# Ledger of designs, part 75: designed miniproteins, single chains, continued (4)

Each design is a single chain, and the fold is of that chain. pLDDT is the mean over its residues in the fold that is shown.

## One batch from the design tools (miniprotein)

Design m14600
Fold by ESMFold2-Fast:
Structure m14600 (fold): chain A 80 residues (1-80)
Amino acid sequence: SAEEEKDVEEMIKYMEEKIKEVEKIAPSLSDEEKEYYIELLKIQIERLREYVEKYGSEELKKKAEEVIKRAEEVIKKLKE
């Protein structure tokens, strides 16, 4: 439905904003804080994958894959 597609769009937007936030603060994070953000991003990736598969249009699936790839790149940068 249109409401469920809107929820997917909001999840994508939230993840884009969170990625930008984490990238901005990354140089100042402790190892414990890095682990926290890695886990947070992993949880958000899993939820977005499940929700977009269930409710997303083909266009939203492509947008979700792009933002997930970006989040995974941030996770790699946060790891030692």
Scores: mean pLDDT 84

Design m14601
Fold by ESMFold2-Fast:
Structure m14601 (fold): chain A 67 residues (1-67)
Amino acid sequence: SLEASLARAVALLVAEGMERARAERLARQAHDAIQSGDNAAARRVFEELTRHVSPEVAERAVVLAGL
């Protein structure tokens, strides 16, 4: 479900030290970009995630948000 996918992405980002409101915003933006097929938006979200967490964590969060 959307709620479960976003909750998992947010939980990962918060566990890695990201502030919750930012994690919720970025997880939602990643989900919306993936669902709309907007590759440019997905790339922008990934780049913003990598300013706060490792690329490996950012990639996992994007995958989780897209499930």
Scores: mean pLDDT 85

Design m14602
Fold by ESMFold2-Fast:
Parts: structure tokens; sequence; C-alpha cells
Structure m14602 (fold): chain A 104 residues (1-104)
């Protein structure tokens, strides 16, 4: 679990937008199946990764994720990244997307 989380976080922080989106989707699937202890480990890794992401890159990742559609778990991870990274535009995009999904 730990090695996989580390690999996915590295891809999110250093990969291109398409690679980061795929890694977020895989991390979301891991979160869905994770124990409470594993979920805590994932969130700790996400908070650390947020420090390495630019606001611009995080905004681009957010746009790509919402355009493609995402699981609740992927949105939770992305929300944590955006809030911990203080990426205002990414936060606003996510909030608007979540509100739109709630109307369906």
Amino acid sequence: MEEKIKELMETITTGDIEEAVKALEELGELLKKATPEERKLIYEAVKEAAKKLSHEKLTEITKAVIEKGASEETLLILGTLAHEGEAKEAIELLENYILEQAKK
C-alpha cells in the first residue's frame, strides 16, 4: 500500500496533466477499498503532495478531472489537495462541480 501511494503521489506531482488525472483515479480506487488506517495514510500523503503542486498545475488537473467525470473518492482527494495547497481557482471549480452534481 505505502509504495503504491508514494508512486501515485510522485506521478501526480511530477507527471503531465493526463498522467496526474490517471494517478488520481487510481488513488481514488485505493481510497474506496482502504481501511481507516490506510485512508489516514493516503490523506497524509496527499497533504504532503499539496506542498509540491503549483496553483496553476492543480487548477489544470481539476479542470481535466471534472471534464472527464470523477468518483466521490477522487473528488475528496482533489479537494484535499486544493484546500491544503490553497489553490483558490481549483477550490471554486470543485465546489461548483459538486453543487451541479447534487442537482442531478
Scores: mean pLDDT 81

Design m14603
Fold by ESMFold2-Fast:
Structure m14603 (fold): chain A 61 residues (1-61)
Amino acid sequence: SRERAEELVALAREALDSLPVRPSAFEHQVREAERALAAGDYERAERYARSLLDLMGVTLP
């Protein structure tokens, strides 16, 4: 859903911004998630955001 995609993309951005060193690959992935969200591709946005959160070790509820 749109709401879930927005929530996960925001969470991924917050998690990335809290890292002491931000890998360029993670920055690229969050930008892709943000672009997908802006384009209305909620499934793609959620997929990118979930993948990035998993890579950063963030446990989703």
Scores: mean pLDDT 81

Design m14604
Fold by ESMFold2-Fast:
Structure m14604 (fold): chain A 90 residues (1-90)
Amino acid sequence: SLEDLIKEAGEKLLEAQEALEEGDYEKALEKLEEVKKIVEKISEYFPELGKKALELLDQAIKALKEKDVEKALQYLKEVGEILAEIAEKI
């Protein structure tokens, strides 16, 4: 269900944030790629919010590759806010 997709995206997003805070950049990247795949499915139902979340995820991945943890975490917080907004609409 769409609700299950949003929940799974949120759980993996939290795991990515925890991995970043621990300095496990490989695990963080893996979890962000998984979030991106789930958000691509969500974007079929919410194209504008989904596109914004995907753009923020790409920015977070870029920041992660540059080892800018603070910037990556900021983008992931914004992704979480979009997921919460979508959850309120279903």
Scores: mean pLDDT 88

Design m14605
Fold by ESMFold2-Fast:
Structure m14605 (fold): chain A 64 residues (1-64)
Amino acid sequence: GTRDNMMNSINTQDMSDSQRQQIHDSIRSMGDGSRDDMMQAINQQPGFTDDQRRQIQRSMRRSS
């Protein structure tokens, strides 16, 4: 699903374990969030480059 694709994509990014955990916790706290809510959350996360953000969002869009 979208959430799993997003988390897998985040796990491939070059960042600290602490930053990755904080992002995962933020995503989990969204609960019943839609794909668009998740995309907006990724767009607002500090520490991602524009390229990393684009890659994560593309991964989410391809979740069937």
Scores: mean pLDDT 68

Design m14606
Fold by ESMFold2-Fast:
Structure m14606 (fold): chain A 92 residues (1-92)
Amino acid sequence: MEEARAELARLGKETTEEIEKNGRNIELEKEAALRYLDLLSKAYGIDVSEAKKLVEEGFEALKKGDEEKALELFDKAVEILKKEIEKALAKK
């Protein structure tokens, strides 16, 4: 649990620094997002597989220049994650 929280903080800082330094890097953003989902899965004991798939599809849409589709896919991933986290918290 402690290691997962530390990794989340580090990943957020690294992602922000790289965006500021090198401009937008979609591949790096995707890797950071997927790693964050893995950390959420470990921290809350939740299944992030559906959200992970939607995030991957969203970044593929961004690479093709379809920002509207990417946003829709990311919104769906966030809603799934919110429900899974709320469900996990309600159990405790």
Scores: mean pLDDT 75

Design m14607
Fold by ESMFold2-Fast:
Structure m14607 (fold): chain A 120 residues (1-120)
Amino acid sequence: SEIKKKALELIDKFYKEVNKIIDRLKPYFPEAAEEIKKIVDETYQKIKEAIDNDDFFGALKILQESYKKISEILQKAIDEAEKNGDTEAVEAIRKAGDEIHKLFKKFEDELLKLISEYNS
């Protein structure tokens, strides 16, 4: 399936790009980075499985639930860094949060566009 091939290429690119952001977080928030990585790794496998089963709606739901969990971890890390007065850590986590949000939104938009073009 052409849609499956393109969807798999999109999730592979997303996974690669999000891991680069996680790697940049590790020096400031090693525990939060590890927790986010576990969610991302699980999300990657579940989305691939959903795509293989033609469950594109399930893939979108998995992506949305993953982002919600990651947002909660990021907010906790921001709150802890602010409490500690660590301005550099706050800037790092805020920037990473913005980049993660943009990657999730981009992948969601590209997947929705692909589904719209090939599921008709």
Scores: mean pLDDT 87

Design m14608
Fold by ESMFold2-Fast:
Structure m14608 (fold): chain A 98 residues (1-98)
Amino acid sequence: MTLEDVKKALREAGYSDEEIAKVIEELEIQEKLARLAEESETVRNFLEEIETLILNNVPKEEIYELIDEFERKYNNPEFAELLKKMVEIIYERKKKEE
């Protein structure tokens, strides 16, 4: 199924173009992170560590510091940027659910 098929299905379900864009962005980030985790045990282990920190409500700023340290050590700016975007999305969602 293509991203265009997903966009069409969401439009038919009554979602706005802005809401659809947000959903697609989240799905694209998740797919890219999953691919990077499949290709590298180091990336997978770090992603699991960050997920645990998020579940334990560690401040977003502390998580970003750990991501920056990972980027410096492994020179993987694409993974670091994607992970920071995912953390931001999760923390914004948590804030709205309270």
Scores: mean pLDDT 79

Design m14609
Fold by ESMFold2-Fast:
Structure m14609 (fold): chain A 70 residues (1-70)
Amino acid sequence: PSAQLVGDSGKAKNDAISALKDKKTAVSSADKAVALLDALAEQAKDFPSATDFSRDMRDEVLRLQSKVNS
């Protein structure tokens, strides 16, 4: 997967964490992170190590999104 997409996904995840005190901003940031991680997973689908990495990051973002929606 591209280093830029990996970096963008990580930044979006961190932005979602930082925005947890503002629910609306946190939801938007988490949605962006999910979209970037979906693109990362598509690029990584044929590479086991990269697939594991993208799944882990996606699961973490989904947990953040679930927490914000609670």
Scores: mean pLDDT 63

Design m14610
Fold by ESMFold2-Fast:
Structure m14610 (fold): chain A 57 residues (1-57)
Amino acid sequence: SNLTFSEEALRRGTRRLFALTENVPEEIRAKIDENPLEAFGDLTLHHNKIDKEEAEA
């Protein structure tokens, strides 16, 4: 189904993004298999925090 396919694509995309991101906490990485959507959200918040620090540098 489209939903199942979309979730699998999201999980693959999240794993790919995490593989390219060296500064991701292990707690967030552990969520990829259990809750890929939550892990993706946590990664987005992590990047937003870094962006704020860089913008104020």
Scores: mean pLDDT 63

Design m14611
Fold by ESMFold2-Fast:
Structure m14611 (fold): chain A 67 residues (1-67)
Amino acid sequence: MPLASPEEIARALLSLHTPATVAALLAAYDRDPDAALGRLREEADLPSDTPRSYLEAVMRELRRLSA
């Protein structure tokens, strides 16, 4: 599916949200990955059929860019 790259989505989230909001999402991912990936999908307005591997790649890039 033609989607923006995981890095582009992560950069967009960082530009639209506060560092505290991003940190809270990453902390949620460490606690409950399935719930956090669902939350990421809603926050980024991604389709329900977005691959799990893509959402995981977005979380990885978000963590890398926010470090």
Scores: mean pLDDT 79

Design m14612
Fold by ESMFold2-Fast:
Structure m14612 (fold): chain A 60 residues (1-60)
Amino acid sequence: SLYQRLAKRELGLTEEELKEIVETGEIPDEVIERVMENTGLSKEEAEKRIRDLVDAIKAE
């Protein structure tokens, strides 16, 4: 999906990590840290960005 491609390209998430977050609703701290490094976002912004993409994927 478009949102899966965005999560991989913009955030550096793997498809496995994205699937796990979609299924569990839990975002590992290491994933948040990697997104912060890749994007320059704060921890809160990174968490929101991941959640927004996960919600978009769930709405498909």
Scores: mean pLDDT 80

Design m14613
Fold by ESMFold2-Fast:
Structure m14613 (fold): chain A 66 residues (1-66)
Amino acid sequence: MTWTREENGVVVIGSVKEVPTGYKASVLALDRRTGEILAQKEAVFSTEEEAIKWAEETAEELIREA
């Protein structure tokens, strides 16, 4: 699962993938104007639901801090 959000001049790309150790969530935040990487965060969870929730919450946080 992969999604993109664009708010407050920031492009956030979130993804959740099944991996051998569980579900890997990743969130990448880019400055829309420059394409500069503002933040990149990754975590692995035991369940897909936890991975999705963390990725969505992390995306919201990065957008709010922009």
Scores: mean pLDDT 81

Design m14614
Fold by ESMFold2-Fast:
Structure m14614 (fold): chain A 85 residues (1-85)
Amino acid sequence: SKQDILDQIDELLDKFGDLYLNETDPKQRQLMSRIVDLLMDAFSSDKEQSLKNIDQIIELSKQLPEDMSKIAIEIAELLKKYIDL
């Protein structure tokens, strides 16, 4: 259901937020902050803009350490699934 996907996104966002608060590298923090901004914009945008934001999140996530990248990509894929419901 849509609610199950939102619950999964919320859990992953909490985990990503915890990683952000513990991140000391300013370049990685800037990338993570930009990813969060794109995610928040996607929730308030039309489908076309939301899909564009998701693609940008995936591209930016590739520049993060592997563990952080995996979480960000998983959030993006869940958001894409949510939009298609």
Scores: mean pLDDT 86

Design m14615
Fold by ESMFold2-Fast:
Structure m14615 (fold): chain A 79 residues (1-79)
Amino acid sequence: VEEAKKEFEKFDKDGDGKITPEELRAYLESKGMKPTDEQVKAMVDKDGDGYIDLDEFLEIYQAKTGKKFSKEEVEEIKK
């Protein structure tokens, strides 16, 4: 779980708790994925402001890695 938070913090350069769609795409490409513009848009559009927050990033991370975080692990990450 700490690894997912560390990845998020790496891309959250201004510390506002949000990642741009371009940074999300770069992250996915660095992991060997080739997301389409439509896939990135679908991931980003969930919160309606055009950014990925930590909660959304954790869902994307779980979907890509096949791992599932418990409520306890998510709460620990959010501290």
Scores: mean pLDDT 67

Design m14616
Fold by ESMFold2-Fast:
Structure m14616 (fold): chain A 69 residues (1-69)
Amino acid sequence: SQAEAIAKAAREVAARHRDDGAAVAAAGHIQSLAEQGNAELAKESARRASKSPGLSPEAAEDLARVAEI
């Protein structure tokens, strides 16, 4: 499902950016929303998180890609 794909992508973002606390926190929230079946809220959360100051450019791009699932 779309929600399962988003949850998986969010887990991969957290694993890839484990030293970026903001990215890990954002990914955890997105994963939680997706695991609750809230795919649209998870995507919106990912879109907002990708624009947050303080993320590395790589983490921001990965979160933007999660929003496009």
Scores: mean pLDDT 86

Design m14617
Fold by ESMFold2-Fast:
Structure m14617 (fold): chain A 94 residues (1-94)
Amino acid sequence: SPVEELIELVREFTERVVELMREAGLPEEEIKKFEEAAENLLEVMSKSSVEENVVYIRIYLHDTRQFALENNLPQEILDRLDALIAEVEARVAA
């Protein structure tokens, strides 16, 4: 299912971002908030069209970048996050 492929893309992205957050030394409480927001998104995505999910993914990528900035992640981690965001954007645009 195209929807299931987009859901898996978001899961894989979320797992990689959580690894970056742990490497950056974010508190587990902040990481948990991010994971809970991602779980809520995945539930909404499971009930949404492919077209709606593309929009939700773009918003999620933006919100993830903002969350990283608000938590003062170092530039080297932000650069790695930006590379992950670009990878997801390329796969969604295909």
Scores: mean pLDDT 90

Design m14618
Fold by ESMFold2-Fast:
Structure m14618 (fold): chain A 77 residues (1-77)
Amino acid sequence: SQVEERLREVILSQMSSEEAKEEAEELFERLQKVLDELIDILKNEKDTEEGREKAKKLLEEANELRKKLDELLEKHK
């Protein structure tokens, strides 16, 4: 989405090094993939127990990726 792309641009612009930018881009790519998988589950498996379990795991992964992005921002301000 445009919101995700703009957030990525803002975060990358605040990184002081090329290494930090590369790490942030990798984390954004992983987060995008997790969100795409979550959307697919919500469309196709929302009302199944397996779908709910997969969605919970993906949300946990998204939260972990967000924490890593927050840590990267704090470190490279």
Scores: mean pLDDT 75

Design m14619
Fold by ESMFold2-Fast:
Structure m14619 (fold): chain A 122 residues (1-122)
Amino acid sequence: ALSPEDLARLRRLLDEMERSLAETGRAEITVASLEEALELARLVRRHLPDAVVVLRVAPGASVNPDDTVYLVVEDGEVSTLTLSDDDSPSLQQAINEAIEQHNARAAARLPAMRARVEALAA
C-alpha cells in the first residue's frame, strides 16, 4: 500500500520534474546525495513500473568535482551513469547522449506518471 508520506514524496518528485522540464527542457532533477537518489529510485520502482526518472547527484566534498553521477530509473531497472573528465571524449559524448535520451523519455512519460500517482491517491 502507498503510504501518505510516500505519496507526498512521489508528488514532490513529479512537481520538481515538471518545473525542471518547463524551465530547462529536461525533466532531470538534482538530489542532494546518492542515498536520496537511491531512496527515490526504490519508491519509483515500487509504485511506477513504467516510469522514467533521471536523478543528477549533487557533488559531495569527498567526490571528484569533475565527476557527475546520474541515477536513471527506466522499465523497472536502476542504472548509474558517471560522466568524468578522465574519460575519453568519445565516451563522454556517448554518456551525454544517453542522458539526453533518458531525459527525452522522462519528459514524454511525465503526464502518464502524474496520472498514475493521482490514481494511487484515490
Scores: mean pLDDT 84

Design m14620
Fold by ESMFold2-Fast:
Structure m14620 (fold): chain A 85 residues (1-85)
Amino acid sequence: MVRDIAREAAARAGVDIEIVGSPPNMRVRVVAGDHARAVALLRTFVRIARDRGVDLPAGIIGGPALAQGYVDASDVAAVARYRNS
C-alpha cells in the first residue's frame, strides 16, 4: 500500500524517486534531493492516500525526513495510526 502510493505520488508530482527497502523500513528519496520537490511529493502522497481511503495527516510535512528528501514508511504508518486514534 504505502509503496504503491509513494510511486503514484511521484508520478503525479512529476519527480523521480528511489524506493529503498520494504515496509515498515521503506524509504522514499527524491533523486534531485531538493526540499521543494520533497514537499510536492509529500503533499501529493497525502492526497492520494486520502483518495484511496488511507488517512494520512498533513502533519508529516515538515519533519526531519522531509528536510533530507526521505520518507520512512514506518513514520507514515505511525502518523496515520496516531491520527485515527
Scores: mean pLDDT 59

Design m14621
Fold by ESMFold2-Fast:
Structure m14621 (fold): chain A 55 residues (1-55)
Amino acid sequence: MVVKGELIEGGASARPGQIVVVRTADGVDKTGIALLPEGVSSAPQLSTIDIEVLE
């Protein structure tokens, strides 16, 4: 399941395939695998990214 949220945990930046925590628009924190657009090597904290949610 893919969700979009603001990066809150992952260090100063997240890399593709890194386990991160994002906060969704409804205020729920989700843990998952960082999915970054092609050609993007990292995303800074507080940026909006897609993640593949883990259980």
Scores: mean pLDDT 75

Design m14622
Fold by ESMFold2-Fast:
Parts: structure tokens; sequence; C-alpha cells
Structure m14622 (fold): chain A 90 residues (1-90)
């Protein structure tokens, strides 16, 4: 299903983020849980992107400027992958 593909993309991205940013792993896990719960509840792509944006803002407070950019690139890539999955399911 599209939901299963979206959850797989989220899990892959957040596993990578936890490996790259272990010092904020607990915050990353909290963000991951919120995103996965939203997908399981049938949230729209706009709602999922809002959760990703707000989660990034909270985590970014604990990151250096370079880490903020690197983290943001991964979240942007995930958002694009989720958009592609959503479009292909229509």
Amino acid sequence: SAADQKKAAVKRTFELLKEKFPHVSELIEEMEKKVLEAIDNGASLDEINKILKEGYKEIAKHLSPKEQLQFGVHILALSGELFTIDRQAR
C-alpha cells in the first residue's frame, strides 16, 4: 500500500538521521513516532509535511548551522519521496 511505502521511506530516513546525529537521537525518535502515527491515521501529505517542518524546527535548536543544513536536506528529500509515493497511488 501507499501507506506502507511511506512508512518504509520514513523509517529509512530516520534510521540514517539517528546514525548521523546520535546526540539528538531521542528527539529524532519522537519525531519519527509522530510521523508514523500520522501515516497510520490517514493524514494528508500536507499534515505529514507540517509534522516534518515542526519536528525539524525543534531539533534544529540543538544542532550547529552545518548540522541544521545537513538534517534539512534529508527531511526535504523525504518530503519529495513521500510526494512521489502519494502521486503514484492516484
Scores: mean pLDDT 89

Design m14623
Fold by ESMFold2-Fast:
Structure m14623 (fold): chain A 94 residues (1-94)
Amino acid sequence: PGPATEEEIKHAAEIAPKIIEELYKYMKEKGFDVEELEKLTEEFLKLPLEELEERYRELLEQYATTEDEEEREKITLELIALQIALLKRIVEQA
């Protein structure tokens, strides 16, 4: 995503818990393993913000170029886990 303003970051921190809840619900409804999603999120939370942003970019590129449906599903799980981790980081830093 592009550069966020301080106001946008504060707004994101306020709504982040609701977005996280919606993402978990969405993934559960799609048949993804919520326990695996939570484990991936906790692993990403151990990484510094800079590495999370790099990993997010890499996963987006992999998703766009992947021709294998099974690999695409795996990348989707990692992307959502990373998005949740980034949202949690925004809440902690605000």
Scores: mean pLDDT 78

Design m14624
Fold by ESMFold2-Fast:
Structure m14624 (fold): chain A 70 residues (1-70)
Amino acid sequence: SMAETEKVLKEAKEKVDEAVELRKKYKNVQDEKVREELQKKTNEVIELKKKLPDEKHAREILEYEKELVK
């Protein structure tokens, strides 16, 4: 349903934004705890992406998160 798709997209965007902020923090601080938090958020985003029916759209909004896994 559209409502379920909207919920997943909103959650994915929120997680992506959090991951991006954590990556910026890690670049400045190099803190191991920040790295672990970043990896956790990145993995959550990957799982949410799998739930989106429009794989192309999911890939576009979540493309950058792939670089954050490692």
Scores: mean pLDDT 68

Design m14625
Fold by ESMFold2-Fast:
Structure m14625 (fold): chain A 94 residues (1-94)
Amino acid sequence: SATEEIIAILEETIRRARELLEQRRYDEAARVILEGLKRITEIAEKNNDTELVKLLRKMIEAAEEALAEEDPRGRATMVQTLLGELEKLLEKLK
């Protein structure tokens, strides 16, 4: 199902982002989150889930802002916040 595919991508995205955060690779973590969110958004769009698409687009914007952040500490905080939002989304879908 579309939901099961979205859950699988979210779980893998969260896992990879956590590993990169532990290594302090914040820009790579933000890229992994952005790529995961874009894949999930395409699935949600094909499934006509307009509310989920709206939420995902806001998260994509936040991930792009994290990538544009020049201060490493600011980027770390933004990536950690995004990861928390992905975890909350995963809990809602399960």
Scores: mean pLDDT 88

Design m14626
Fold by ESMFold2-Fast:
Structure m14626 (fold): chain A 81 residues (1-81)
Amino acid sequence: MYGVKINDKGELVLTKDVSEEENEKAIDEFAKKYGVSRELVKKLADAAIRYGEAMDNGDEEAAKQAREELSKVVEEINKEL
């Protein structure tokens, strides 16, 4: 299953073989570290997961939608920073 983890540099990364618990912890830690809302970080993670799944499945339309959602959420996060 796709999910997000925090790497050694404190970056939120999309990867495979992530449990739901690991995904939720990464979202919480990233939100606290950067002072952004958990809800926005969760939207970012959810869109990144959909993008990764769409790319693996060759679903170009789903990948495009997920990328557009990622861009919008990144803009909202940048406004909080």
Scores: mean pLDDT 80

Design m14627
Fold by ESMFold2-Fast:
Structure m14627 (fold): chain A 89 residues (1-89)
Amino acid sequence: MKVTLVKETTVTATEPTLTVSAEQPHPNDRVVVVLEALGRTVAGKVTHQIVDGKQQVHVELSEETLEYVRELSGGTPELTVKVYAIEVP
């Protein structure tokens, strides 16, 4: 299986929900989302939909996760969102 990074963005996680748009190179690709703060993986609830031929990824964070990200980031809660497309054979 080929895994391709299709979107990497850093957002300020001031709200419990955020939306990221990413391209889906092939219609049948699986999508995996990785959330990081200062190189550490964080947990979030992820939902997705296709809008105008693009993958829209919605991420919902718990208040505990937001507080953790704020502490790691030294006050400004920066979250890196990485969207990977997994090519299905």
Scores: mean pLDDT 74

Design m14628
Fold by ESMFold2-Fast:
Structure m14628 (fold): chain A 86 residues (1-86)
Amino acid sequence: MLTEEQKRETARAIAEAARAFAEEAEKATVADEVAIGILSAAADIAGAEEAAEHLRRAMRLIRDGGPPEEVAEELRRAARAAEEAA
């Protein structure tokens, strides 16, 4: 299991990455579903459950061909939740 320091560092990294992916989604670029999936797994391991759930919602929206604005919103929610976990 991760230490509390490692959990905080992981949560900060997830927040930064999710924010970057949200900016890409807003620019109508292709969101990287695989990278978002990896971030979701890392969030679960770090105990950032809310961030992990928002990342999973973003992945589902990408798979279903949902609008970029909804993908960006879920990624922003994931970043905010990860910041709160850090």
Scores: mean pLDDT 78

Design m14629
Fold by ESMFold2-Fast:
Structure m14629 (fold): chain A 91 residues (1-91)
Amino acid sequence: MTPKQKAFLEAIERVRLGDFDGAIEILRENGLEKAAEALEILVNGGDEEEAKKLIKETLLEIGYSEEQAEKIADGIVATVKLLLRNDERLK
């Protein structure tokens, strides 16, 4: 696993815990700026398709295949949307 792949997975674990600020910081510190921007877009209720594209581009850049990137990006978007619906602090 590359350092960037490890950082991405750590950020996703933070997302699963509802720590979006921590996830964004980890991504930025590890040069994963597109993924950080995608999370900011999703948290602020912006364009989901733009956010998905940025996550997918990040996954391709760090060594995932096109099919893996699509599946992982879909899962991340769905997870963030679910957490935002259930956490009234983030609306």
Scores: mean pLDDT 81

Design m14630
Fold by ESMFold2-Fast:
Structure m14630 (fold): chain A 102 residues (1-102)
Amino acid sequence: SMVEEIERTRRNVETLLEAAKEELERGNWTTATFLAMAAMSELMLTARRAGVPQEEIDAVMSQLESLIVQAQRSDRETALVLLDQMRSLANDFFDRMLQRAQ
């Protein structure tokens, strides 16, 4: 079902963002960035499959990309806060997708 697909992607995104946090804590900025971008790609693809309007997907992706750019220009402590904001934004988007799928 679409609900099961959204829930699987939510778990995958959570795993990728947690891995990004661990890599960032180790000072591995490049690896953390690739993991965060992988999480965004998973989220975008599932949102498209779930029938989310492209304008809404674009708005969320723009916000997530802005957080990544801000993190790259910040110290590690600030970047970790921005990564937590990315997790929160992604979770809110998954909650909206699940509400629409039910």
Scores: mean pLDDT 89

Design m14631
Fold by ESMFold2-Fast:
Structure m14631 (fold): chain A 87 residues (1-87)
Amino acid sequence: SREQALEDLLAGARLYDENHDSTTPQGVAAAVGGALRAIGAAVQAAIESGSKEVGAEIAREAAEEAKKEGYEKGAELLYKIAEGLLK
């Protein structure tokens, strides 16, 4: 669902944001895992809706929410995912 996609996008973005500057193997794994979760959620939303534009819109909604919550790097990731989905 759209709601589930938003939750997964936000969870991935938060995990990425919290670990984006990490130099430890565990922190790098967490950042990569967060990014992959967010990418997967956006791609799945696009496939289920039959629209790349809908997937990008949901990713941008998640980016706005992440930014509002103070996850600036998470929001940046989500905007890039939205743009990538449309290319």
Scores: mean pLDDT 88

Design m14632
Fold by ESMFold2-Fast:
Structure m14632 (fold): chain A 100 residues (1-100)
Amino acid sequence: SPLELARQLAVATVMLSEIYYHARLVEKDPELLKRAEELIREIGRLILELFEKGTPEQREKALKLLEELVEEITANPDMSIEEIIEKLEELKAKLKEILE
């Protein structure tokens, strides 16, 4: 359903925004923040591609991975920007595997 697809995309957008908000709270270095922002944008593009070309199962798997990252960040508010960047790189790699 187009409505269900739109809801899932909205949820993904909110989750990405939450990750970005957390990065901004813990880090003031503009270069590290820029790296996190670039990774979030790249992840956003991969999610859009999954929503355009992916199966329902691939979309559910992607949303689950994103949800797990948000839950981990929320449970550990002192998570460093370096840890956030590492986890974003891992998420990006996993999303690429889902697409292939």
Scores: mean pLDDT 82

Design m14633
Fold by ESMFold2-Fast:
Structure m14633 (fold): chain A 86 residues (1-86)
Amino acid sequence: ARELLERARALAEEALATGDRELLEEAAYLAGEALGRAAAEAGASEEEVLAKAEETAAAMVAALGPEAQPLADAFIAGARAGAEAA
């Protein structure tokens, strides 16, 4: 989980330096996967993981504007994948 977060951070830093939106979406997916995996390992259900991911995604769109919706969608998809892998 922490290794996925470190990779997500590295990709986000590269995306911000280059303006590469696809790298930023990949970073959001990996951050979601890290959340899903860590929460499932802590005993959270898939429903609980998805509810938390959707809450986080909604906060992201609220803070960054509607252009952040693809990042929010990638984060939710990652969280689902992480929960299913545990």
Scores: mean pLDDT 79

